# Designed miniproteins, single chains, continued (5), part 74

Each design is a single chain, and the fold is of that chain. pLDDT is the mean over its residues in the fold that is shown.

## One batch from the design tools (miniprotein)

Design m18555
Fold by ESMFold2-Fast:
Structure m18555 (fold): chain A 85 residues (1-85)
Amino acid sequence: MTIQQAIDLVKEKKYEKLRELGFSDKQIDFLRAIATAMERHGLQTPQQVIDSLQDIIDGKRRMNQTIDPSVLEILDFLQEQLENL
């Protein structure tokens, strides 16, 4: 299963299907956050979400602002899924 297929299932609110495929509730919450960001910012691919999150992280680091650990966890999750499947 590709990460794009998982995001599409979240957009369709098929959360039980994601659980059957082995996603944890925490990973489903990450996919929901990703799908929401894609909708709000007109992002079409998981790579564009990675690029957008990285830009936000880099911007916060330049301003010496604290980055929410959940943002880093979502980025790590998305990068791992994109590289492995």
Scores: mean pLDDT 78

Design m18556
Fold by ESMFold2-Fast:
Structure m18556 (fold): chain A 86 residues (1-86)
Amino acid sequence: SEKDKKSLEELKKRVKEINKRALEEAKRLREKDPRTQPLYDEVEESARGSEELLKRSKGNATKASAGAVLAVGAEVNARLMRKKVE
């Protein structure tokens, strides 16, 4: 339905913003402490996987939800980087 399409569109938008913020923070933290590079690689991999799932979602809520889970994984790794730098 049109309502379901709007809900999926909002979910995809939120997931993209989460990925963007996680990558921006992780990049900043890696520049402060290069020893965080392995965690940065995990953030990048999770964000990339998330974006691929969103691209493949094509109205499939399950794939969009899986993309959201990977985006949360990117946030978690960015937080681990912050803990190591601070």
Scores: mean pLDDT 85

Design m18557
Fold by ESMFold2-Fast:
Structure m18557 (fold): chain A 101 residues (1-101)
Amino acid sequence: SGILRLFEELRELGEEELARELEELYENKRYDELIELADEAEARLAAKEDPRAREAALILGQIASLARMEIAIDKLIEERKAKLKEEKNWEKLKELEEKEK
């Protein structure tokens, strides 16, 4: 939800085409490509002396940071699911060993 507002802020700064491309990548969960595009655009716009371009660069940095957080959260959820499966197998194995005595 926060990232969608940042796309709107990019549109208000005149970066409508860039915002559209980033939003399409986000909707398709293509986070690696979104981060690459955002980082490239941030570097390009930060190099300009235009205050509007510098503001867009700051927003692009925030977009990339949020996309990186989404990747990290997804990884943590997967790791937790894997650990819960291993714990269930261990508990079931212990119950089976106790029933055979």
Scores: mean pLDDT 82

Design m18558
Fold by ESMFold2-Fast:
Structure m18558 (fold): chain A 73 residues (1-73)
Amino acid sequence: MGDVHNHDLQLAQEGIKAHDEAKQVAATGSPEEAKRKLDEAARLNRERARQSRLPWSRNLLTGLAQELDELRK
């Protein structure tokens, strides 16, 4: 239970925070800043998904990255 669950939970929490911050910048920032922040958050959430060991965390982080990619379009 220990480290694997805690590791994936922390990655999920970091991913959700990054997603929320990127969406806030997209809503209130400049187009250039929004694009940069969305690209960064999507890239980092894909990396977090690769580091995730459990399907729930991997699927969540991949979904967050995909939503950020759609917001960039």
Scores: mean pLDDT 82

Design m18559
Fold by ESMFold2-Fast:
Formats: C-alpha cells, sequence, structure tokens
Structure m18559 (fold): chain A 89 residues (1-89)
C-alpha cells in the first residue's frame, strides 16, 4: 500500500467570516475529503486543518489536508478527484 495527500481549500471574504462560518467551511471540506477517500477506496490516516489570512485579497483561506493510504491506483484517483473539487471551491 502507498500513501498520498489530498488538499482542499476554500476562500472566505473577511466581511463574511465569523468563527461559525470558518468552522462550517472546515467541516464541509473535511466531509468532502472523506467522501473522496471513500469513493476511491482509500483509508484516511491523518487530517490537518489550516487557517490563513490573505491580506492582499482580504480573504481567509481554510485548507484541509488529508493523508490517505491504499493501492497506488486508488490514491491517484483520490488525488484527481480532489483536484476537481478544489478547483470548484
Amino acid sequence: MVRGRIVLRKRIAREDASSESLVQAATELVQAGVEIAKEAGVRVVDVRVRLEYDEAAGEYIVTVEMEVEGEEEQVERARERAREVDAAY
């Protein structure tokens, strides 16, 4: 079995940002990542959530990074799907 990384991000304008909206965004990204892993047949082994502020854009960036484990083909499918989902956020 091999390990790979899935990264999902969401940007939230400062005006729309609250502790509740940031937690909700993180929760939604974690749920999306778990669903991607489930559909690809890989196991989630680690989850990291990062919050950053982009001063130039006036936006918060919520990043969810998941370490996944499975067969090489399954991990590659998970990565491809994560890229599609990340591009939609």
Scores: mean pLDDT 84

Design m18560
Fold by ESMFold2-Fast:
Structure m18560 (fold): chain A 84 residues (1-84)
Amino acid sequence: MSPEELAQEIVDRTVAEVEKRGLSLSEEEREWLYRLALEVVERVYAGDLESAGRLITPLVSSTDPRLRTAGIVLSEAVSKILLE
């Protein structure tokens, strides 16, 4: 899967999980998340796991349930890349 395809999949999964909780992401927030996901995926493919982790940590530690959901989806995607 291309980095762009995987980044879009991460956005789509995050949106679906957020919407199940009665929350939503704006178009601007979805675009921001796509760029973040693309950067994370590119860093993982480059072998820079420490740098990728630094982008994810603020999200999983967020008090915003939408950002925490994004961080969890990103963490799961990174784990899948590393196992495959």
Scores: mean pLDDT 85

Design m18561
Fold by ESMFold2-Fast:
Structure m18561 (fold): chain A 97 residues (1-97)
Amino acid sequence: MNPFAGVTATVRVTVTRGEDDTPEELDAVADRILEALEATPGAGAPLVLRFNNPEVGEVYLTISVSVRGDAVEAVLATARAAAADHPNVSVEVVEGR
């Protein structure tokens, strides 16, 4: 079954601060993900929430993008590929529409 057929879904990328991560490295990862998402057909404008002074293991930022149901798998694959070199990134579908 395709649970996203005929709906708009939200894809959320969560960047978590690792022990050896600098803010500059985390911003570079976020920028790669944002550029990849903005180039992906069927993805809307990304919304970025940044967190102030995250400790190790806390969320540094989240990126949320509204996606047409038929584009969800392509957007997930694109976000995961852009973050493939960084272990502290998760990509998920948030269903609420």
Scores: mean pLDDT 78

Design m18562
Fold by ESMFold2-Fast:
Structure m18562 (fold): chain A 99 residues (1-99)
Amino acid sequence: RNTTQPFTEEDVEGALEAYERAKENPNLSDEELAAILAEHEAAGVTGLGLAKAGLSREEVEELLREAKESIEKGNRLRQAGLEALANNLDKEEVLKIFK
């Protein structure tokens, strides 16, 4: 997905769907992860990463709202989500990247 854009409404919905699925099933298989990424691309990575880092839904909704309003915030959130998923970042580390 183009990382030079703020989050679209579709990106916000995709990230929230991925977040909810990861919270409901913390042991997502590689096939389930691939399906989420195929459907939602970078937004799916963001949602999965934020769930893995242990953010609450309210925190995720606030971050997605800010990412929708700002290209820089959108890019930071995509980076934070990707690193949370790839490098097992916790909530504090994710928020530090986003801030």
Scores: mean pLDDT 76

Design m18563
Fold by ESMFold2-Fast:
Structure m18563 (fold): chain A 100 residues (1-100)
Amino acid sequence: AEVAETLARLPALLRDPDPEVRLAALETLMELLSREPQAVLDWLLTEEGLGAFQAALRDPDPRVRLAAEIIEGMLALMSVLHPDEEVRKKAREVLERLRE
């Protein structure tokens, strides 16, 4: 419940005019991806979640872009190495949609 509520707030935080707020949102996403990968992957497979993350990869602040690139790298590792097959499959699906 709390994870879903946090994820629902991330698109607004990732569009905040303050780059420190956007960076903190990506740090939160990174932490959640580590602790609750299934919930984060389900969110990244929504139009809003995917769109917000794609925008972060193209952010004008280089620290925000780097944080998003680190998360993309985590997704790539999870798609191959995560012990849960469902997590590996969803991470791969997110990466495929990011390439569009």
Scores: mean pLDDT 89

Design m18564
Fold by ESMFold2-Fast:
Structure m18564 (fold): chain A 65 residues (1-65)
Amino acid sequence: MDGEEAGRAGALAAARAGGAGAASGKWQTMVDGNDSEGVAEGALRAGLAGGEEEGARAWQKAALA
């Protein structure tokens, strides 16, 4: 529950910054460019942090809280 608001705020912040779709596509393209199959499994969690700093912060808050 504590991470619910943080996760939502992170997504909204990314949308205001330049569009959540654009940010999501950025990390996804990076994974597909280097490693699509193997990295896709781990990158699903790390991709949120690697492509989106806001997502990483919200994810950490949710996991720690």
Scores: mean pLDDT 48

Design m18565
Fold by ESMFold2-Fast:
Structure m18565 (fold): chain A 94 residues (1-94)
Amino acid sequence: LKEELEKLLKELEKAIEEINKTKDPELAVRILNELIERIKKLKEKADEETAKVLEGVEKMLEQGKEAAKNGDIKSAQTYLYTALHEIKELIEKL
């Protein structure tokens, strides 16, 4: 699980960089969907405590996706940064 979370962290960093460069709402929605599905799979393998943190991150990314659908790239980026920090804290506790 720790290695999978570290890989997710790198994917979140890449997502932020890509969305910052392109500022394309359609691409942002696609990237956020991929990250949400990744988190859903990690939740299936996680213990209850870790799964609760991942559920919170999933909800943040869903809100980011809705913002991106409305063309609000700045809000989508804010949710991604928040998700990134939550995953970093989770890894530090493992």
Scores: mean pLDDT 83

Design m18566
Fold by ESMFold2-Fast:
Structure m18566 (fold): chain A 70 residues (1-70)
Amino acid sequence: SEEEEAVKKRLEELEKQFAINNEKLHSDYRKKAAEAKTHEEGIKIMAEYLRQIGDELDKIFKARAELKKV
């Protein structure tokens, strides 16, 4: 159906945006991690990166769930 094709296109757009956001987060993480001077700083940088990745996963999961309702 036309509705199914629209959902598919929106899912593809969400996947592309998710990939872009993840690439940016990974690049920022690598830069910050390279500049870390202590093990403790490295752990904090990694923890923040993992939190940000978790937020992006939550966003795409919720967005996909909403599309399935329409």
Scores: mean pLDDT 84

Design m18567
Fold by ESMFold2-Fast:
Structure m18567 (fold): chain A 55 residues (1-55)
Amino acid sequence: SPREEARKRLDPDGDGVATPENAAEFAAIARKHGLPLNGIFDEELLDAAVEELEK
C-alpha cells in the first residue's frame, strides 16, 4: 500500500524514527506540510509522505 511504502522509505528499521540516510527527505516532507522537525516519525508525517508518493 502507499502507506506501507512511505513507511519503508522513511523508517526502514520500523523503530518510529527517521534514519540518518532519510533525514533530508524526512525534513523536506515535514517542512512542505508544516509539521514539526523533531525527528519523530509519527502518523501525521506518514500521511504527508503518502500524499507526496501519490502525487
Scores: mean pLDDT 66

Design m18568
Fold by ESMFold2-Fast:
Structure m18568 (fold): chain A 65 residues (1-65)
Amino acid sequence: GPLTPEEKAAVRAEIEAVAARLKEAGADAAKVDALKARYLEMVDAGASVEEVLERFEREAVRLVL
């Protein structure tokens, strides 16, 4: 079913926390912000939590390489 407001808030918080850690680790802030914005839009569109977080994590790793 669709994500609850609480589930959406939790996923957004996790995306924000990962984005902040990437910036602290020296990743390009503009690229991190663009990645964050894209995945937050997917959460708002009703994409599954597992799909969003797994794909976000895979792309986030590329920003520190």
Scores: mean pLDDT 79

Design m18569
Fold by ESMFold2-Fast:
Structure m18569 (fold): chain A 68 residues (1-68)
Amino acid sequence: MSDEELLEGAKKLMELLANSYLSQGKPELAKQAVQQVADHIAAELEAQGRHELAARVRELAKEMLEKI
């Protein structure tokens, strides 16, 4: 999997979860889900020594949270 494919997948997953909770009227859970997914993926990447990708995943999460 390329770095761009991983970031695209992470972005789509965060958008899907955010929109799912927002459609249920649960913005607090939408924010929590985005943050938890980003933290989990970033921690796994950091454990693998992929600190730059971890930072980019966290940056995508910040973008998603600003839209909620």
Scores: mean pLDDT 83

Design m18570
Fold by ESMFold2-Fast:
Structure m18570 (fold): chain A 84 residues (1-84)
Amino acid sequence: MEEVKKKEAERFYEELLELIEKAANDPSKIQELVEKAAKYGPEVATAASRAAMLVLEGRKQGKYDEALETAREILKEAVEKYVK
């Protein structure tokens, strides 16, 4: 049971990473990212929202790569801690 959920969480994490990169280029994708994260709980949804905001702000300030790396870490940590 937990193995199946972990595999689904890994797929979900990959999907969130793709959405983060797309959201940096298209803000309309932020809503999709947050909605997908909310399926795993409010803590994951909060982490996804924070990650998306960091990437958008980083892009505006010319710190996109740094923001993207931080966003990936936030999402991975949230999925590993809260999706069990």
Scores: mean pLDDT 72

Design m18571
Fold by ESMFold2-Fast:
Structure m18571 (fold): chain A 61 residues (1-61)
Amino acid sequence: KYIDLLMTFPGVGRELAQNIVTGLGEENLKNATVSDLEKLGLADVPREVKEAIIKALRELA
């Protein structure tokens, strides 16, 4: 469910979505930061998209 949601964002493919979920763990997704996403391979994704991902993860928790 989280992987499919993350793949709806521009620049986020299946591999990046997988890295976010497995790298943070499902229980910690709501606490994700921009820095966490950058370390997981989203450094080249626009800041606005990373902020939208964080909001979506928080709303799902």
Scores: mean pLDDT 77

Design m18572
Fold by ESMFold2-Fast:
Parts: C-alpha cells; sequence; structure tokens
Structure m18572 (fold): chain A 87 residues (1-87)
C-alpha cells in the first residue's frame, strides 16, 4: 500500500493535471469568444505546461505532505496569475 507521502504525491499530481485541463478549457473559451488570439492562447497554454511540469517535478522530490501542499498552493497562484494576465 502507498505511504501517506506517496498518496499525497499522487493526489497532488492528479490535482495539477486536472487544474491544467481546466485552465486549457478556459483559454479555449477565451479564444472561441474572440477575447484573445489563437497565438495568445497557445502562449498561455505553454506557460501553464511549464508551471505544471515544474510543480510535478517538485512534488516528486517532496519529503513531506506539508511541502506538497505548499507546491500545490504556489501552482494555483501561478495558474491564476497566468489566466488573469490572459483575460
Amino acid sequence: MLSELERAKENGKDFIETSKSNAYQQIDRLVQEGVISEEQGAAAKAQIDAVASRAIAEIERAQSVDEISEIVRDFNKEINDILDRTR
């Protein structure tokens, strides 16, 4: 069975992937509505991919559940900042 730390890492990575998917849907909507260009949408998605990849790598290296929680909070802030700057 997974340890508490291993379970927290899996949950954290699942959260990152779900948040990335949701952010992609928001960006696609903004492009579809003509609020941003396809190029701006692609740039925002690239930034989200970079932030998500970094967060997943940090979660893999995390040594405590608290550290994973901090990584997830930082990720949420960065994703919200990207979306706010995009719209």
Scores: mean pLDDT 86

Design m18573
Fold by ESMFold2-Fast:
Structure m18573 (fold): chain A 97 residues (1-97)
Amino acid sequence: MEAARKRLADALLKAGVITEEEAEELKAMPAPEAAREAARLMGEKLGLPEHLIELLAEGAEAAARAALLRDTDPARAAELEAKAAAYDREIQAELAK
């Protein structure tokens, strides 16, 4: 989890999506909050409308929370994974227009 957070921040920095300061902030955040903020920054830099940025952020946070709960509460993890998948489908449908 910690290594995955660091890799995500470093990958976004290398891709030019975020600044070095933003990458350090993401590394300091808990994984769900870091995933949400990373998705928001990506959506803003891609020029997506606000509602799609919100869907990306909610989906990323749900996926990160599911990963944290997988070993301790698999039923809750599955619910959060389904929620993340629902956000992904809505984003894909909107982008297909």
Scores: mean pLDDT 75

Design m18574
Fold by ESMFold2-Fast:
Structure m18574 (fold): chain A 59 residues (1-59)
Amino acid sequence: SLEELRKEYEELKEQLIAAGRLDTVKNIDITYESLSQKDEELALEKAVISARMELRRLG
């Protein structure tokens, strides 16, 4: 659901911030805000994928 995607993205953002990747979070949020005006669900899915990829690069 849309709510589950929002929760997952917030959890991923918290992990990125804890890892010192605030700049990455800001860049993903800018992209999300641009895309969410047309399709919020697609924008969240893309944000989650981007955040997961960045966290994977840290591990």
Scores: mean pLDDT 86

Design m18575
Fold by ESMFold2-Fast:
Structure m18575 (fold): chain A 67 residues (1-67)
Amino acid sequence: SGTLSAKQAKILEDTTKALVEKLGPEKVLSLTLRQKAAIAEKEGKPDQAAVLRELAARSEAERARLA
């Protein structure tokens, strides 16, 4: 697991809740952090997209470290 600040965790949670409201929970569960970032970018939320891209990179680095 990557290191998350409280602010980054809140952004991830808030973004996930907003996506569930718009797309439904089943579709959102299938989305990667990078895909969520792309949706945030298209929705005009570049700050949220930037945080999601950073979290995706951290998750990828953590998985590589444990492999």
Scores: mean pLDDT 74

Design m18576
Fold by ESMFold2-Fast:
Structure m18576 (fold): chain A 61 residues (1-61)
Amino acid sequence: MKAEKLIELAKKLGIKISREAAERLALGLDPDLETLETAVRLIKAHLAAKGRTELTAADLE
C-alpha cells in the first residue's frame, strides 16, 4: 500500500508518520516512488520548521 511506503520512506529520513496520516496522504498521491519521496521530503521540512519529527492525523486537520 502507498501508506506503508510513506511510513518506510519517512523512517529512512529520520521522521515518523502515523498510519492514519499516511493513509490520508496516500489518498491524494500517485503511487509512484518519486511522488512519495517528494511528499516525505516536504513533510520533513514542514516538521523541522516547527521543531518536530512526527506527523499525526491531527496535523492534517
Scores: mean pLDDT 77

Design m18577
Fold by ESMFold2-Fast:
Structure m18577 (fold): chain A 74 residues (1-74)
Amino acid sequence: SVDELLARMDELIEQMEEAVRAGDLERFERLLEEWGLVLQQLFDAGAHEDPEVAAWLEERLRRVGELLEEAERL
């Protein structure tokens, strides 16, 4: 379901934050790939066409971008 995909994306972001804090770049890269796969499943479901889901995704994409910048500085 869409709700399960959204919940999984937030779980992955939390794990990515932990990986960055731990300096675990390999774990971060694996989590980022998994997050991208869940994002693709969300697009395939057409959920991104909902304006509320689109706004939610825009905020999470910004957060993931910030984590990626932090990971690249490790």
Scores: mean pLDDT 87

Design m18578
Fold by ESMFold2-Fast:
Structure m18578 (fold): chain A 80 residues (1-80)
Amino acid sequence: SEETREKIKKELEEFAKKLSEDPAIQKYLFDKGLEAFEEALERGADDVTAFIVAKLEISVAALELEEDEELRKKVKEEYA
């Protein structure tokens, strides 16, 4: 339902905020999560499965930023 999807989007935003104190990184992670969520839904996933996929994408993106200094700098410049 639309209500469930709005709640999920809010939970993805809060999840991103827990992974970084940097607003640019938070926005980048949230955008990654939203993209994965919408794509999973378009591919026929249910809301819960799409939410799990989105959280996994955010987690992977956060881990990549920790390992890649150049990517982290680019994200901070682009999303600042």
Scores: mean pLDDT 86

Design m18579
Fold by ESMFold2-Fast:
Structure m18579 (fold): chain A 94 residues (1-94)
Amino acid sequence: AEAALQAAQDAAARARETLEGLGRTGRSFLKAGDNRGALAAAEAARQVEEDARTTLDELASKSSPEQAAQIRAAAEELGREADELIAEFRAGVA
């Protein structure tokens, strides 16, 4: 349904905003030499991705096949963004 697609777009936008905030926070920790803070930001990014994936999968199950494909694509994009951020922070503390 249109409403499920809108809810998915809103959820994905909120998750992306949270990941962007964690990106800034984690990079700030790395610049300060706070490796524990950077790793905590990486863990938080994983949790944001997992929570968003659960929400998006539920919304996709209530959507048309075409809308479900769009929602799943958004979930995969968020997963890639989270993985890149986590890899950056892990590399920065090594």
Scores: mean pLDDT 87

Design m18580
Fold by ESMFold2-Fast:
Structure m18580 (fold): chain A 75 residues (1-75)
Amino acid sequence: SVLDEAKELLEEALAETDPEKMRELFLKALQLLIDKSTDPKLVAGAKDLLKWAETASPEELRLYAAILLKELEEL
């Protein structure tokens, strides 16, 4: 499912030690949710995060990737 794919990308991002690769994986997860999710709240949240995430610090990205992963696990 789209949620399983997004979750896998977020898990990869959290395990990644290279900050640029971590950012790429996080952005890929957000784009997947925007393009394929049928949940309008999740799509809106992912769009907001996508705009922010391009300039966010690696520490901020790690925090929000963990938050988003937890939210997807609770769906």
Scores: mean pLDDT 85

Design m18581
Fold by ESMFold2-Fast:
Structure m18581 (fold): chain A 112 residues (1-112)
Amino acid sequence: DLEKELQLIEESLAAIEAALRAATIRSAAELSELLRELAKNTKDPRVATALFTLSRVADMVANGLVSKNPFTQRLADRLRAALNEPDHAARVERIMGMVRDLVDSNLEAKYR
């Protein structure tokens, strides 16, 4: 049921946004660890997968690694831009935008 799945996704995303707003995100390494812990406690598997994907990208950014995969490299570039945002609320909004885009991509793949 798509409607029930969308509701669970929105509830999961709201919980993640609240956790990110309450946290201090000073580096890609801190963000990677936080996203990994949030993924473990996320009820929706698509949101959990998006968080794990972004955590891995954040770890890559923390280690100065470059991906040969254009999709992964684009996520890394977006994440660097988000982490350079000095305002915490705007930084969280940028990070949540990336999580939502990843969830939407997973939904389109399932309901094609």
Scores: mean pLDDT 83

Design m18582
Fold by ESMFold2-Fast:
Structure m18582 (fold): chain A 57 residues (1-57)
Amino acid sequence: DTVPVTVRDGDAERDGALSEEAATLLQASLVYDPTARAPPESLIPPAARPVLVTFRP
């Protein structure tokens, strides 16, 4: 099966799909969730800005 996702890169949104295994591994590999903590963007250099992946229902 695949898990539908939306990938955000700045203001751009792209729809995609991950396998359930890939989605589980991605969740397990995330050490830091910038969305949950809402860190100041000014602390993140442009070359290292995060790309956010949002799981769709």
Scores: mean pLDDT 52

Design m18583
Fold by ESMFold2-Fast:
Structure m18583 (fold): chain A 73 residues (1-73)
Amino acid sequence: SLEEKLEEARKLREKVEEMQKQIKETQAFVEKNKDKLSQQQLDQIQQVMDGAQKKSEELLEKAKKLEEEAKEA
């Protein structure tokens, strides 16, 4: 239904916002503590952030498609 698509899109956008907040907080932590973190820790954190960024972009695109389908219905 239209309502179910809009609800799914809303939940996806909320998830994206939470993921983006966590990425920004992690970036700020790394910037503040770069001299205290090992290269292995920096590489691991970067891989996790890159994965989260890609996933958030995929979820945002899904939300936009659901919203577009809702407008056309």
Scores: mean pLDDT 86

Design m18584
Fold by ESMFold2-Fast:
Structure m18584 (fold): chain A 88 residues (1-88)
Amino acid sequence: DLQTAKEFKELGKQAFEDGNYDDAADYYIKAAKILLSNPTLTPEQQPLLEEIALDLKAVNEKVPNEEVAKMLVDIEVRLGLNDIKNAV
């Protein structure tokens, strides 16, 4: 469901640029949840999730949100585990 995640990310960016930080947070969280539902990140999914993490950090700086903060932790854990799998 990579296309759906990309679509939500684009909607989140649009909301962020419009100053609708609550809507931006909701869209970015939806995009992240789609990617995190996959047990393993593909080469296409990992950079998208990394971009979503940066977008969520930007939202959290504008309007601190516990749900955003929790999602960021979940993303960082997944990205850290993916990096460990690549270490040989």
Scores: mean pLDDT 79

Design m18585
Fold by ESMFold2-Fast:
Structure m18585 (fold): chain A 90 residues (1-90)
Amino acid sequence: SAEEAIERGVKVARELAKQGTPDAARMGAGAGISEALTGVGPGDREKAYEAARKVGDAAAENSPTPESKELARQAGDQAAEDVRAGAGGE
């Protein structure tokens, strides 16, 4: 289900972000979002956007430094915008 995929994405993001490097934070956000979006259908873009934001926030919150928090947040925001752009962009 979408909820299970989102929860799994959050776990991936947390575990990678805990490693404490900027690369781990970015990879955690990206990998977690990809996992979460696996459970979300193309027609549910609001759910996909919320999933990307939730996973990105989890990566940021579990990143130990301001720099890694910012990079995780940027990765999450970019993925959320990509989902939004896919709804009406060409």
Scores: mean pLDDT 75

Design m18586
Fold by ESMFold2-Fast:
Structure m18586 (fold): chain A 80 residues (1-80)
Amino acid sequence: LEEALSAYVKAAELFESLGDYYSAGLSYKKAGDVAEKLGNLDSAESYYSKAVAAFEKAGNYSEANDVSVKLLKLAIERVL
């Protein structure tokens, strides 16, 4: 899982450098999903936030909204 997290983060950074914000958003979203499975909620929040920003830059507001819902659920789980 840690190897998968590192791979998705590197892919997202590469896509950002290429101006492919949609693919960067998808890669950050997957990184957030892996971080959540690892129980690292702080990292999951960070990667989901980066995914939202990337999707917004790409003009993909529906995907940005979907990831924002994941962020809200994560915040609620941290209180519980």
Scores: mean pLDDT 81

Design m18587
Fold by ESMFold2-Fast:
Structure m18587 (fold): chain A 64 residues (1-64)
Amino acid sequence: HMKEVYEEAVKNLKEMKEKGLITDEEYQEFIKKLKDLYNSITDPKEFYQKLLEIVKELLEKINE
């Protein structure tokens, strides 16, 4: 379900911040992106595709 995947993504993002893998600014940016995505997209396939794009952007920032 979309809500469970969204909540898991939020939890993982918080853990990454707590481990120092991302900054507070990056954390707030990605939390906003996840929240906006969850609130705007109702189709599960589109939601998961866009979620993967956000995850890719996050990983690119971690690797510089």
Scores: mean pLDDT 79

Design m18588
Fold by ESMFold2-Fast:
Structure m18588 (fold): chain A 62 residues (1-62)
Amino acid sequence: SVSDIRARQARMHENLDRSLAAALQEAQKSPNPAVRQALWRDAGEGLRTMLDWVTKREIEKL
């Protein structure tokens, strides 16, 4: 069970790294700065959503 959880955590981390690398590769290939800006905006919104979720969990535990 514990080893299974750790294995899932490792896979999740690897998948996130791959997804981020792919997004950056796509942004790098775009000659249009507006496209790159949109990709960075979307990434920032995703991170904000994750941080908001974590913050709400912590506040509930206060």
Scores: mean pLDDT 67

Design m18589
Fold by ESMFold2-Fast:
Structure m18589 (fold): chain A 66 residues (1-66)
Amino acid sequence: MYAEELLAEVEARRKAPEDLVAEARAKAPEIDRETRETLQRVFGMSEAEIRELLAQRDARIAEARA
């Protein structure tokens, strides 16, 4: 039931915000790999173009945090 899923998400957020951050960090390399595969498969981008795009994204994120 949707309400039970929502309550489970609220409980997860309450238990340890640091654990949620750690999970997101652990998933980051996997998400990047999935993004690369999707860009290659759906948009026909070369690996060089995808690497450049991800590098530019990471640079922009670092700049925004600075």
Scores: mean pLDDT 64

Design m18590
Fold by ESMFold2-Fast:
Order: C-alpha cells, then structure tokens, then sequence
Structure m18590 (fold): chain A 65 residues (1-65)
C-alpha cells in the first residue's frame, strides 16, 4: 500500500518521498489538508522514535509548511 511505502521511505531516511506517498494515499481516501498535515506530523514523530532523526525533523517541517 502507499501508506506502507511511505513508512518504509521514512525509515530509509527519505522524508520527501515519504511525504509525497502519504499525501497521495490520504488524498485518494478523501482526507483534507488538515488531516494530511496531522498524519505527516505523526509520521515524523514515528521516524524520530525509530532513530531516523533527520527524516523525522524534515517530515515535521513539511507538516508545518
């Protein structure tokens, strides 16, 4: 799934790819921009907890842009 691919990209340090994949999945599911930003923020926190600190930081920046 796109959400699985987004999680894998984040864990590989590819924050921009992870954000794009998560956004595509959530748009297909009818989510609005607020929901997408919340999910990006959560993905960033999850990446930081997994030790991908730089990817997590980047995902949080994208979530708040």
Amino acid sequence: SLSQQAAEAALQGNADEAAALLREDMLKRGNDERGIRAALGQLGKDAEEAGETEAGRRLLEIAHA
Scores: mean pLDDT 88

